# Ledger of designs, part 45: designed miniproteins, single chains, continued (3)

Each design is a single chain, and the fold is of that chain. pLDDT is the mean over its residues in the fold that is shown.

## One batch from the design tools (miniprotein)

Design m9530
Fold by ESMFold2-Fast:
Structure m9530 (fold): chain A 106 residues (1-106)
Amino acid sequence: MSEEEIRRKMREIVEALRAHESAEPFLNLPDLRSLPDIADVVPDPVSLRSIEEAIDSGEIRSLEEFRARLEQMHANVARLFPEGSALRLEAEELLALAEELLAELE
């Protein structure tokens, strides 16, 4: 695939994730004013918006880098919330959808 085609496919996946019912908590970076200690627990916070911005800036240039950012978003939630919590389950659902969409590009 061309670099332009990869960028287009990554944007299409982000749009699909943003439209998912589990997406709302992941659309934007956490408000540090409401969660003052989050930066100490999650030093590299990731949201769907930050992923989209990284695609647009050229920071994410491959499907492998894109997948790594989505996995980091899930890992950040796993650090804050126990297994079986609603937010962690929502993060797992988004990662599962992303993996299905990425598999279609193989």
Scores: mean pLDDT 74

Design m9531
Fold by ESMFold2-Fast:
Structure m9531 (fold): chain A 79 residues (1-79)
Amino acid sequence: MEELEKLLEEYERARVEADAAGLWLQTHPEDLDSPEARALRARYEEARAKVEAFEQHVNDLLNEIQKTIEELRKKLEEL
């Protein structure tokens, strides 16, 4: 689960940075073409790609966890 938590932390960090970049860009529209603004947009796009992959992976894991819980519940009833 450390791997998922790391992905979530990386996503959250990139998302926070992207949110800060968005706010900065709104207050400094004349600097939109700066290298700093481009770097922040690149991080946002990477975060979005990670989110999409992460959501799919989380859904698969949640389905597996729920199935395992159901199987354990049935085994407990058999005991």
Scores: mean pLDDT 72

Design m9532
Fold by ESMFold2-Fast:
Structure m9532 (fold): chain A 57 residues (1-57)
Amino acid sequence: GPTSGFGVAREATRNGLLSIEQAEIAIRNAQAVADSTGSISARDIVDLLREELEKLR
């Protein structure tokens, strides 16, 4: 589901397995899904992914 997919993306980004550009695209897509579904937990996961991306910048 979306939650498990977000977990995998977070770990890959954190471990440097994704490029910053790919991570940004994944976060944008995850944000669009969160916005379309209205899920509070999905939005929280997107915020965590953004924090991980900012640490890589």
Scores: mean pLDDT 68

Design m9533
Fold by ESMFold2-Fast:
Structure m9533 (fold): chain A 94 residues (1-94)
Amino acid sequence: VDDIMNQWVDQYNQQVQQQSLDQQIQMSKTYFDNLIQFSTYTPDQIINTASSISDSSISDSTISVVNSAISQGDIDSAQRMVSLGIVIEQINQS
């Protein structure tokens, strides 16, 4: 339910808070740019995007929250969750 998505958002916020202000702004831009791109995606495309995340731990967590959102019929939340996963991966690669 919504609790798993809220936990993922909290993890994103914790990671963002540890970055510089300029990096936080850049991550926010990346998050919203991804949302625009994913707004046309089907559920299968969203799951495939989550699976393409190189870090297996981040990928697995992102797939879990995306599947939770899709199972609830909340495609908007699924798009947001996959965008958060991509930004978290970018933070960890820095």
Scores: mean pLDDT 79

Design m9534
Fold by ESMFold2-Fast:
Structure m9534 (fold): chain A 85 residues (1-85)
Amino acid sequence: SEEDLAFRIALLEALIALVEEKLARGERVTEQELLDVIEEVYKKFNIELSDAERERERRLARVFASQPLEDLLAFLQEQLAALKA
């Protein structure tokens, strides 16, 4: 749906902004920082997460935090470009 597309775009843009900030500062991104950004976007869209859904998002945040920041940024930018095409 249009609302689902808007949510996914907002989520990717928020994650890209966090990763760009960390790269500019020469800092690493943590699982918790990624999860906090994800939860903030869910809150802005009034989407309630079940415990199971929150655990899935935490698992994704852990995978993202394990990647080199430049690789994570490139991946997120590619995902965003695909959604806008």
Scores: mean pLDDT 88

Design m9535
Fold by ESMFold2-Fast:
Structure m9535 (fold): chain A 78 residues (1-78)
Amino acid sequence: AEAEQRRAIQRAALENRAPENIEALVAAMLADLERAGLPEEYFREVEALRYLLEERYEKAGELLGIPVEEIYKEIAAG
């Protein structure tokens, strides 16, 4: 049930990066982090993923502490 819903949200975001699909994926990941009791640093990584999916690479790099050039290299490699 919940796992099936999360899989559907992940699939939707991968197939179509519409804002609502990205927000649903981010919300599901944040809820999982809260339930797991993980440190706040992981919440920043989820926000960075949101910016990557929105193609806001400079903001993603700023949150991750990574130069935007390294993000561009990863995109070019995969």
Scores: mean pLDDT 71

Design m9536
Fold by ESMFold2-Fast:
Structure m9536 (fold): chain A 67 residues (1-67)
Amino acid sequence: MEEAVRAGDLEAAEAAVRADPSARGYALLGDLHLQQGDVARAREAYARALELDPSHAAARTALATIE
């Protein structure tokens, strides 16, 4: 693959979150930002996921990993 994470993947995830905001969507955005090395944006996305679902295991684990 030419890139580990493509711009289209981020745009698709952002569009999905705008159309139907969900903890899963924000957690996916966080994962994509983290893969790009943008820890600050990843933290923001995971925090938004936890605002929607405080019990979202993937977002909680990801935030713990980047402490």
Scores: mean pLDDT 72

Design m9537
Fold by ESMFold2-Fast:
Structure m9537 (fold): chain A 71 residues (1-71)
Amino acid sequence: MNREKALEIGKKLAELGIKLYEEGYSINEVAKKIREEAEKLAREEGLSPGTAEGAVTIALIEVVKYILEKK
């Protein structure tokens, strides 16, 4: 697992997830789209399963944090 790569991709996925949530997608739909994008990036960039899963986890934490802080 590449921790730096997981953080980099996770931040990009978090930005995407926040944008989708602001566009009116539900939390469940945002999570699904984040996972789909992570799978696509893993295929295109040759990410290990652990790096891709780490990126998804980071992104979901940031999206949930954003929602809770926004009220």
Scores: mean pLDDT 81

Design m9538
Fold by ESMFold2-Fast:
Structure m9538 (fold): chain A 70 residues (1-70)
Amino acid sequence: SMRDLIEEFLARHGASLDRLTDAAIEELIRAAAGDRTRLHLLVGLLVEAGRDRERITASDVRRLAAATRP
């Protein structure tokens, strides 16, 4: 599933799924739109940008997705 793929990519960056809100996970799936390469890019950037924060929100995902659009 896309959620399992997000968990796998987060683990590669030393993060766990509990760092993301449920809304952030849903927004990440939407932003990736089935593109695994884009999903991996967004996960890596989210972990780096949110390194010092307890939680990553849907707002964080939307901001980053907008910044990485063609």
Scores: mean pLDDT 80

Design m9539
Fold by ESMFold2-Fast:
Structure m9539 (fold): chain A 79 residues (1-79)
Amino acid sequence: MKEVTLEFPDGRRVTLVVPSDEAAEAARELERAVNAGDGEAAHRALQRLRELMADDPARLAQVEEAGEAADHGLVLSAT
């Protein structure tokens, strides 16, 4: 397992314990998309991350926290 810490435009940090390199990549794509203000790319990355982490409710809770931070960060990046 790998630990990945995401940082969003508002300074919020979310740490995810990911099962694979693919999940780590999806998490980093989410971070990049949010910081770039790309809501469509952020949504796709978040959906991929949910699919890769759907086997554990605790991991899904971490993905939900990342999604909340992403939504807030996108609002800040879009303006």
Scores: mean pLDDT 77

Design m9540
Fold by ESMFold2-Fast:
Structure m9540 (fold): chain A 82 residues (1-82)
Amino acid sequence: MKELSEEVKKKIEELREEAHREGMELLSTVEDREALLRGIGLLLRAIGALLSVELGEISLEEAEKEVREALEEMRELAERAK
């Protein structure tokens, strides 16, 4: 196993915390079942990308882009539900 740098690990932790916060906001806001399932799928996509960095399968830059895109879609779903 290749060890990740402490800076990369810190960035992964920060992105995971942001994904958790956005996911919790979505879960508390969205009442529509289809939108909730879509939101859960986006959260899993974000977490999966971060796990892929930890496994050395993708770069941190690629994972950050994937996480940011998923978070933006989650925010749009939460706003649409209001």
Scores: mean pLDDT 78

Design m9541
Fold by ESMFold2-Fast:
Structure m9541 (fold): chain A 80 residues (1-80)
Amino acid sequence: SVEEFFKKLAEERGISVDDLINYLKERLNLPDDTSLEEIVKAWVDDLAKRFNLSEEQKKKILEAMLNGDFDKALEILKSA
């Protein structure tokens, strides 16, 4: 799940899930009522622009994040 993805990412960064979510909302200029799925979509779009990801790579990383597959999401990002 997307919640599991954020939990693992927050643990890797040594911060709380709430702090991570608030950081992403502020950074991506998202409303406070934005869902976790919408945050992930906005973040993946931002990552795709910054790392020049293909449309297929963008779809794969989004799917991995939404499914909570932290290792797969990182592998795709690192291989780009």
Scores: mean pLDDT 81

Design m9542
Fold by ESMFold2-Fast:
Structure m9542 (fold): chain A 55 residues (1-55)
Amino acid sequence: MYEFSIEQMMAAALAVDEMRENGLSREEAVDLLLSMAPSLSREQAEAGIDFFENR
């Protein structure tokens, strides 16, 4: 339900890949996404992680 830029979507996908490949927790993945895309709110970052994690 949030509009993401291509860069923000790529950052979210990378954070989810780190969860899957390197065992990051959801909280660690959200923190990683926010470090790559600090313009996102925590709520937007959580939505991005949830979107890619559930696909």
Scores: mean pLDDT 77

Design m9543
Fold by ESMFold2-Fast:
Structure m9543 (fold): chain A 58 residues (1-58)
Amino acid sequence: MDARLAALREAMLHVLQEASETHPGKVQLVNQRGEQLLKQGVATVEELKQALRQVLDS
């Protein structure tokens, strides 16, 4: 795993941890969205975090 992918995975895990504490019913949705974004080639950690937090805020 390259350094960029490792950073993206770490950011995703942080959002999943946050979701498990604040929005436990949305953890699966956050995980699904995160995996989808990683497969689509999300460019930055910030883009990933913003998209995942949008799921939590919906």
Scores: mean pLDDT 78

Design m9544
Fold by ESMFold2-Fast:
Structure m9544 (fold): chain A 56 residues (1-56)
Amino acid sequence: AQELLEEAERLLRKAEQYRAQAAQTPDPLERQILEGMAALLEGMAAWLRKKAEEIA
């Protein structure tokens, strides 16, 4: 359970970094890609947290 929560936290930190980069890029395509990557990592983190709750 603890390992899943730690991995979720790592994914959320990486997602935050991608969103910060997206906010600073002047390229709309690059922004879209970075935001998409952040959303994917946030979804994975949510899944890991839910799985951790199920197995304590």
Scores: mean pLDDT 82

Design m9545
Fold by ESMFold2-Fast:
Structure m9545 (fold): chain A 70 residues (1-70)
Amino acid sequence: RRELLERVDRLIRELEENRHLLTPEDYQSLLDLLEWARRVFEDPNATPEQIEQGRRVLDQVERLLESLKS
């Protein structure tokens, strides 16, 4: 969970750093997804399925941000 929360914080920083490459709508949507994932990872009662969904969100956002840097 600590590693997952660290990934969320890193991705939020990368999202902010690359904000100029995103539409306002895309920026907000990605931020909302990362904030949702953070809440899941912070919840001690989160199910394994919810944690797995959060991981998939992080993977998707990470790939998208990597594509923007190219």
Scores: mean pLDDT 81

Design m9546
Fold by ESMFold2-Fast:
Structure m9546 (fold): chain A 84 residues (1-84)
Amino acid sequence: DVRALIEGIIEGAAQAGVAPREELERLAERYDKRYGGVSTLYALALLAAGVPESVALKVAEYIHKNPDTPDKEVQEKIDELLAE
């Protein structure tokens, strides 16, 4: 369940001090409206890991444009963007 995974990431990130829970919930809502649940899940997971929002946004857009991309190829795209 993508929604349950997103909620778990928000709670974990808030407890880790990445951002306030309410801010993470607002980010999740904005990403979901624009890119959908899978893109939101990846973007929040990256933000929780300390990845810049600029990279998380590019990953969300990539997944939205390429919804059938396997997780391995998504990870390769993340690594590419982080090397910039």
Scores: mean pLDDT 79

Design m9547
Fold by ESMFold2-Fast:
Structure m9547 (fold): chain A 66 residues (1-66)
Amino acid sequence: SLSQAQQLIDQARQAAQQGDSDSATQHVTQALHSLGFQSASGRQAVQNSGPENTVRGVQQILDIQS
């Protein structure tokens, strides 16, 4: 659900701000999975763009879906 994805993205943002890339990646992956994306897509996005940029991208998807 959108609410679940938003909660996970908020947690990922906090982890990224604290420098915890592993937790940020985990929460981003869970948020994307709840939106119907494969878990590998979340890890790849963090690897390519970094945790903060990936969180921003997923937030934009949530804003469009709402």
Scores: mean pLDDT 71

Design m9548
Fold by ESMFold2-Fast:
Structure m9548 (fold): chain A 71 residues (1-71)
Amino acid sequence: SMEEEKQRLEKLKKEVDERIENLKPYATEGQKKVLDRLKELADKAYEKGNLKSLERILKTVRKMEEFIKKK
């Protein structure tokens, strides 16, 4: 349903935003610029209701998270 799709979009957008904000304190200046760009792309995908783009962006954020947390 449209309500379920809207809820999924909101949950994905929230997760992207939260993960990016949680990563910023541990990121280099170059990594922060990438995270800011991903947030901008997520904002646009959410505005357009593009679920697949948000899912791709979340995957990219998760890869960045693994890279940044790697010791």
Scores: mean pLDDT 85

Design m9549
Fold by ESMFold2-Fast:
Structure m9549 (fold): chain A 71 residues (1-71)
Amino acid sequence: DALETLLSVPGVDEARARALLSRLSLEEIARMPVDDLAVYLATLPEFADMSPEEIVALARAIVEAARAALA
């Protein structure tokens, strides 16, 4: 389940997970460079309260979780 995979990542709540999955599939997330996902997250209102450093760390964790789920 893509939603449960994203919710397993510390810092991803249900609103953030649903915002991601409304626009990206888990497969698309797994294929993204971490920096590209970080830039994308910074454009989303659900992530507006996070610092750039927090967004990069979260993007890395999200990509790794997506890759692990699809392995």
Scores: mean pLDDT 84

Design m9550
Fold by ESMFold2-Fast:
Structure m9550 (fold): chain A 75 residues (1-75)
Amino acid sequence: MKVPEKEVSEEEKELAEKVYASLSGLLPQSVVDELRKRYPEEEILNALENVAKELKEAKSLEEARRIILEALGKL
C-alpha cells in the first residue's frame, strides 16, 4: 500500500464514503443499495468528489439528496 495513487485514492475514498454514509442515513437503505448496484463504487466516489462543494452549499436535506442522485446519474 505504498503506491501514492492508491494512498490518495484511499483517503479520498474514505472521505467520500464518510460524506456518502452521512447522507445515506437520510436515504432509505434500499435506495443506497440500488445506487451501489447501478454504479461501481469508484464512480460513486468520483461523483461525490466533484459535487462535494455543491453539497456544502446545499441549504436543505432534499437538495443534498438531489445533488448526489444527479451527480450519480451524470456518470
Scores: mean pLDDT 61

Design m9551
Fold by ESMFold2-Fast:
Structure m9551 (fold): chain A 89 residues (1-89)
Amino acid sequence: DDSGTQLLQQGMQQMFDPDPQVRIQGVNDLGQATSSSDVSIQINALNYLGTMTTDPDPQVQQVAIDVIQQATSHPDPSVQDYAQSLLSQ
């Protein structure tokens, strides 16, 4: 139920915060959203995580890269494949 949608929405709100620590919270919420049972939520969360790899704060960049790297081992093949594609660009 809705937890994946809520995590995606929360992460989207946090990813543009002026505080890098709040943006790191957004990365973690988006990372959790990749475990949703809804493939569209999983892929949207990965898309936003991909944009976070270019964040001006180096710690935010590194946490986003680390979360995407973890997603390359996700049990869902669609999440695994898309996460791998984001790291290959």
Scores: mean pLDDT 83

Design m9552
Fold by ESMFold2-Fast:
Structure m9552 (fold): chain A 62 residues (1-62)
Amino acid sequence: SMEEKRERVRRIIEEKLRQGIPISTEDLRRLAEEYGLPLTQVVGELSLVLIERGLPIPQLDL
């Protein structure tokens, strides 16, 4: 389902951030393409993870 795909993307984002790996706009585009999600939804998942961690949301030129 679309919800399961969003959860998978969120887990990938959480794992990268846990490892200290920065997430680029290109990484977000690739995740959107790979999982068949709108880029705005992938950016939404990143934003939620960053908010939950108290981290600043980057300005992404979409």
Scores: mean pLDDT 79

Design m9553
Fold by ESMFold2-Fast:
Structure m9553 (fold): chain A 65 residues (1-65)
Amino acid sequence: MELSREELERAGREAEREAVRAAIANGPLTDAQLDAAVARGARRAGIEPPLTAAEFRALARQHGI
């Protein structure tokens, strides 16, 4: 999947917001909870699943983020 840098940055911000909300509510997140928060953030930014946290990180590295 090819994402623009702007789309990826927006997805990253939404993923961070979801992860912060989950951490405030639940304390330290498990890897599965973090992956779920990243997936929710990507969807909110208009990036359709099935991007996992690992795939999202790989795309960020490709864009130099």
Scores: mean pLDDT 66

Design m9554
Fold by ESMFold2-Fast:
Structure m9554 (fold): chain A 77 residues (1-77)
Amino acid sequence: AMATMQAGVDEALKFAKEAAKLDPEKADIAGRYVTRAILHLGDGPAHLPAAQADVEKAKKIGEETKKEYEERLRKLS
C-alpha cells in the first residue's frame, strides 16, 4: 500500500512537472496537491486515503493542463 502510494505520488509529480512546462499557474496548484500527498504519506498508513485523494487531484490537473496546452500548440503548429 505505501509503496503503491509512493509510486502514485511520483507519477503525480511527473504530471505536475509536465504541466509546469505548459502552464506554470496550474502546475503550481497540482504541485501543492503533490506536496500535501507526500506529507500525508509521511504521517503513516492512516493517512493513505487523504494522500490518494491528493494524488488523484494532482494527476487530473496535470493531465487536463497538458491536454489543453497540447491542443493549443496543435492549433499554432
Scores: mean pLDDT 71

Design m9555
Fold by ESMFold2-Fast:
Structure m9555 (fold): chain A 106 residues (1-106)
Amino acid sequence: GAKVTAKAAKTVKSGSHIPVVTNVADGGGVGARVTAELLDAAGNVVASDEGGGSGFGVGAGIGFGGVKAPAAAGTYTVKATAEALDAAGNVTGSATATTEPVEVVG
């Protein structure tokens, strides 16, 4: 099945983008799609972004410009969901990873 890792910047300013780096491996596919969701302390999704696609290699790092940091200062996490894709764009495997906490400062 697919495997994913995710890392995010430790500290970002409100309204800036949170850089997120993902790596997708072992999906059995020829590409990967990754969705990054920013979660507040209650587990609510407050921002999201997508990266990858067909032709993004399984086992390659996928760098994001990042999800937008909210105006509210606090501790957040990024949840990355990776889908491995075959040559026709069908999902062959999926995995999720959550980053260490991201501190949003005003």
Scores: mean pLDDT 74

Design m9556
Fold by ESMFold2-Fast:
Structure m9556 (fold): chain A 89 residues (1-89)
Amino acid sequence: SELLKKAEELLEDAKKAAEAAKEYQDVSISTTRTAYAEAKRNLELLKKYAEEAKKKDPSLEERMEEIVREAEEYYKEAKEALEKAQQKA
């Protein structure tokens, strides 16, 4: 499914954004803020694609819900990294 593939790509981008936010939290507030914004955007896109995927193919419902849940965790990690970066500034 093209929708599933796109959702998995957005999940991978969200994961990389969270990892970047954590890596740079002690180095650059600007970089951490950018990574946080990327994680947030990818979560928003994933929620949209998950709804479209469920409507077109109900068999994808469980996998799409798992992908959104994982993206929400990455967004949370990126947010916590930004908060830690701001405390050190």
Scores: mean pLDDT 84

Design m9557
Fold by ESMFold2-Fast:
Structure m9557 (fold): chain A 65 residues (1-65)
Amino acid sequence: DVVSKATGAMLRLIAAEIEGDVEIRREGDTYIVRLRVVSPELLETVELFKEYAEKLGLKAEVEVV
């Protein structure tokens, strides 16, 4: 379901941040995800993360460097 997929996406984003492919920062109630590498898998992961954050009443924005 969407919750299970969103949880997996969040874990993948954390792994990508550790590998240096993405940077995550917080500005107030908004999470900013910066992509250093653009790939279909990361874009899908980021979209699921954004959807999950919005369900929790949080905001997520995506930037490409």
Scores: mean pLDDT 75

Design m9558
Fold by ESMFold2-Fast:
Structure m9558 (fold): chain A 93 residues (1-93)
Amino acid sequence: SSPVSKEMAESIFTLMTKVLERLKETDPSVTDEIYEAYLKGLKLLMEYAVLSGLSEDEVSLLIERLQNARQNGLQSVKDLIKELEEKIEELKK
């Protein structure tokens, strides 16, 4: 399995952001707070993936976790953001 490149991560981020923007227009459960938290989570997920050398399969599992967190509500997204921030900080030591 090949690690996700920075270019690939940027492409995934762009695609997922466009999907989220359309969802925000049509789904009233996607509040401004959930939208902003999801974007932050997605950005951190991509940063973590590149720094850790994660495979496409591992990135897909993390995206699925972020999507499930969004459906469970704002606090679940914030919890995953905190987990990702802590993992990134450990990698920068």
Scores: mean pLDDT 85

Design m9559
Fold by ESMFold2-Fast:
Formats: structure tokens, C-alpha cells, sequence
Structure m9559 (fold): chain A 75 residues (1-75)
């Protein structure tokens, strides 16, 4: 689970970097990979990812991941 949390953070960071460089296709692929890994994480692990993203200066991604955790808790 720890390795998957790190992979989500890395993919979201790379998605931001790709988007800032104007590479929308690479950004989309990184977001897709992050989303697929997030499906394998527990709601608790997703909340930890959201907290880390907020600390790294990615508040929009932190909110998105937090909402995914809330959706999983309701399922």
C-alpha cells in the first residue's frame, strides 16, 4: 500500500509538470495511471495521499483525492 501511495503522488506530480510544459497528452496519461492506482487504495490511504499533496502545494489534487476517499467510504 505504501508503494501505491508513492506512485499516485509521483504520477500526479508528473501530470502537473507535463501540463505546465504544454504536454496535455502526457498529463492525461499520468492522471489516468494515478486514477487506476487510487482504485486499489483504501479510503484511509487516499486521505494520506491527499494530505501529502496539500503539503507539496497541490491543493486541487488533494481535494480531488479526498473526494475519491469519501466516495469509497460510501461504497
Amino acid sequence: EEELRKKVIENLKKAVEAAQAGDDEASYQYLKEAREIMEKLSPEALKEVADELAKMGYPDFAEWVRRKAEEKEKA
Scores: mean pLDDT 78

Design m9560
Fold by ESMFold2-Fast:
Structure m9560 (fold): chain A 109 residues (1-109)
Amino acid sequence: MNELVARALRLAARAIRHVLEGDDLGAEIDLGLARIILGVAKVIGDEEAARRIEEVLRLTEEAIRAIKEGDYDSAIKSLQELKKLAQELGDEESVKLLDELIKELEEKK
């Protein structure tokens, strides 16, 4: 398990949950922390972790934008890709968090 990528995935799930709860500031704080983790991966030369965290951040920002636009189908697609990344890493906790968010968005359709 890559702990930096796992931490970024947890922050991504938390940021999306904050947006769903109307807490845009909480979401921005969690995204900021994930960007700090990306910086750490780059400084230590973990190119694989850095690439994965960049992917996590991109998908998270896409999901947040889609949620704010009421495009829950696009948000669910981005969350499903985040869930695949968590599954590849064996991060069962992030998989569960992302699955819960997907179910909540399906209920909003």
Scores: mean pLDDT 88

Design m9561
Fold by ESMFold2-Fast:
Order: sequence, then C-alpha cells, then structure tokens
Structure m9561 (fold): chain A 72 residues (1-72)
Amino acid sequence: MKIGVAGSGEKGRELAERIEKEGHLGFVGQPGSAAYALALKGADEIIIVSDNPAQLEEGKRAAELFGVPAKV
C-alpha cells in the first residue's frame, strides 16, 4: 500500500517521515501543487494534514478526481 501525506507545517512533515520509513510515499506536497497531482497517480491513499479548511477541501477534491481515498 502506498500512502502519501499532503499538507504544510511541522506536524505533517513528522507524520510523512514516519510512514516513509515504513515503505509508504511520505510527503507528497501541498494540495493544489503539481507534486501533489503527480503523487495521486501512484498513491493508494492520501492523508491530509492542515488546520486550513480550504486546503483540506482542495486536497480531498483533487484526490476524488483521481479516485484516491483521502482522510484528514
């Protein structure tokens, strides 16, 4: 399973580092970035970490368009 972490800030980075060590994708960029869009083509799941509601909504919308489950 390839899980990616999207978002900004220290908490998202810490989670991404942890799961990358377990063989997942790790940090895949912030919602709305080109890096995030590319990662959605190879991800089985995305975890979105942000205190910004607009960033959460954009991330979930993009994941839905690519058929990738997203959780917050």
Scores: mean pLDDT 77

Design m9562
Fold by ESMFold2-Fast:
Parts: structure tokens; C-alpha cells; sequence
Structure m9562 (fold): chain A 82 residues (1-82)
């Protein structure tokens, strides 16, 4: 039940970021948040997409979205390098 709620919240946040920033910037923001989460919380539980689903990681995702919005050219350059 708690895991289901955490996953639903993560999915909702991901959709909100995509709606606000667009798919490309949302992809970069979520990728940055996942990388930072893996560094800080290596033992965190993840969903099917590898996104750690805990409040601290959701906050990292929100921050990463703000950073991508502040410098969209850098974020798009990062996406293009994949």
C-alpha cells in the first residue's frame, strides 16, 4: 500500500514535470535526479523504470526540473549526447 502510493506519487510528479517542461527537458531532469539518488541512496527501492521512490528523491526530481528550466540549452545538449 505504501509502495503503491509512493509509485503513484512518483508517476504523478513525472507527468507534472513533463507537462510543465516538455518531454525532452523532463527526461533530462528525471535522469539527473535518478543519478543523484543512486549516488546518495544506493539501497533505495526503485520502480520499474529505476526511479527511487522516497520523499528525498521526489525532492531531487523537483529541484532537477527547476535546474533544467533555468538552463534549457544545457539540458537539451545533455539529451542530444545520449
Amino acid sequence: SEMERARAEAERLAREIEERLGRELAHVALGRAQAEAARRFPDAETDEDGLAIMPEVLELARRAAEEAEADPEAARAEAAAL
Scores: mean pLDDT 72

Design m9563
Fold by ESMFold2-Fast:
Structure m9563 (fold): chain A 62 residues (1-62)
Amino acid sequence: SREAALRLASSRAPRTVEELVALGERHLAAGDEVGAWLDYRAALALDPSNARARAAVARLEA
C-alpha cells in the first residue's frame, strides 16, 4: 500500500500530448464527453497546434 500510494502519486505526473489525446478518445468512446473535453483541453495546453485535439474540442463545444 505504501508503494501503491507512491505509484498513485506518480500516476498524476504530467502526461504527453499523445497520451492525453488517446485518453480523450477513450472517454469519448465511453460516452464521457466532459472527461473527453478536459483531456483534449489539457492536450491543447501542452500543444495548441495538435489538430486532433483542436477538432475534438470544437465538436464538443458546438
Scores: mean pLDDT 74

Design m9564
Fold by ESMFold2-Fast:
Structure m9564 (fold): chain A 90 residues (1-90)
Amino acid sequence: AAAEEAALRRKLAEEAARLTEEAKKFTAEAIEKMEKDTAMSKSLGEATGKGAVGELEELGERHPEAREGFAEEAARVEKKTAELLAKAEA
């Protein structure tokens, strides 16, 4: 009986690791788009950043096994959005 539980835990851990790596890739692509969008308009950059955070949060709710990874990447997008908007004001 314990063998099936251990196998499920292992699969969930592997899935969480895979999803976390995909979240990092999504974050990198979102930041590149946000930098380009912010160069065109502060409002567009802010909207792109907010959209990326929302998508990461939704993915975290859908995949609770990877929630921490998605939350960390969402925080990274928020921080980068704030930095880009601050630079656009200077």
Scores: mean pLDDT 81

Design m9565
Fold by ESMFold2-Fast:
Structure m9565 (fold): chain A 85 residues (1-85)
Amino acid sequence: ALSEEEIEEIQKMSPKEASEEMKKIMKEIVEKIKKKYNLSDEVVEQAYKYIDEFGEKMSKMSKEETREMTRKFVETIHEELELLE
């Protein structure tokens, strides 16, 4: 799970910086899911495509929209990673 300090740092980022950090974190989660559940390369590539498309949309958001999206994403990651332990 992301530490409170890591969450605070992401919330201070510009929309572009936050989108790049979020894409990185999402891709790391996909790799963990791939390893645990033996996902096919095709499924992983599809997930990466959606992550990149999401990141591009996020980079065009306002600072406020980016902060709210980051908060919701972190909450989702925290729940998902707890299930994947």
Scores: mean pLDDT 71

Design m9566
Fold by ESMFold2-Fast:
Structure m9566 (fold): chain A 63 residues (1-63)
Amino acid sequence: MKVEIKEEDGFYVATATVGDVTAELSGKTKEEAEKLAPKAEDLARQLYKTRLRQLEYAKLNPP
């Protein structure tokens, strides 16, 4: 899992990537963005699990 913090248009964006899933959370300060990094990571993890669940759902409910 990768987590990056970048400054973008006066905000700091924490970006977390799990597999092919990416989640972003923005804060007004670098410190706030660093605090959000674990939350972005958790969000990316949740989205990845949802994606896996969607693959299971495709077997029961055609797209």
Scores: mean pLDDT 75

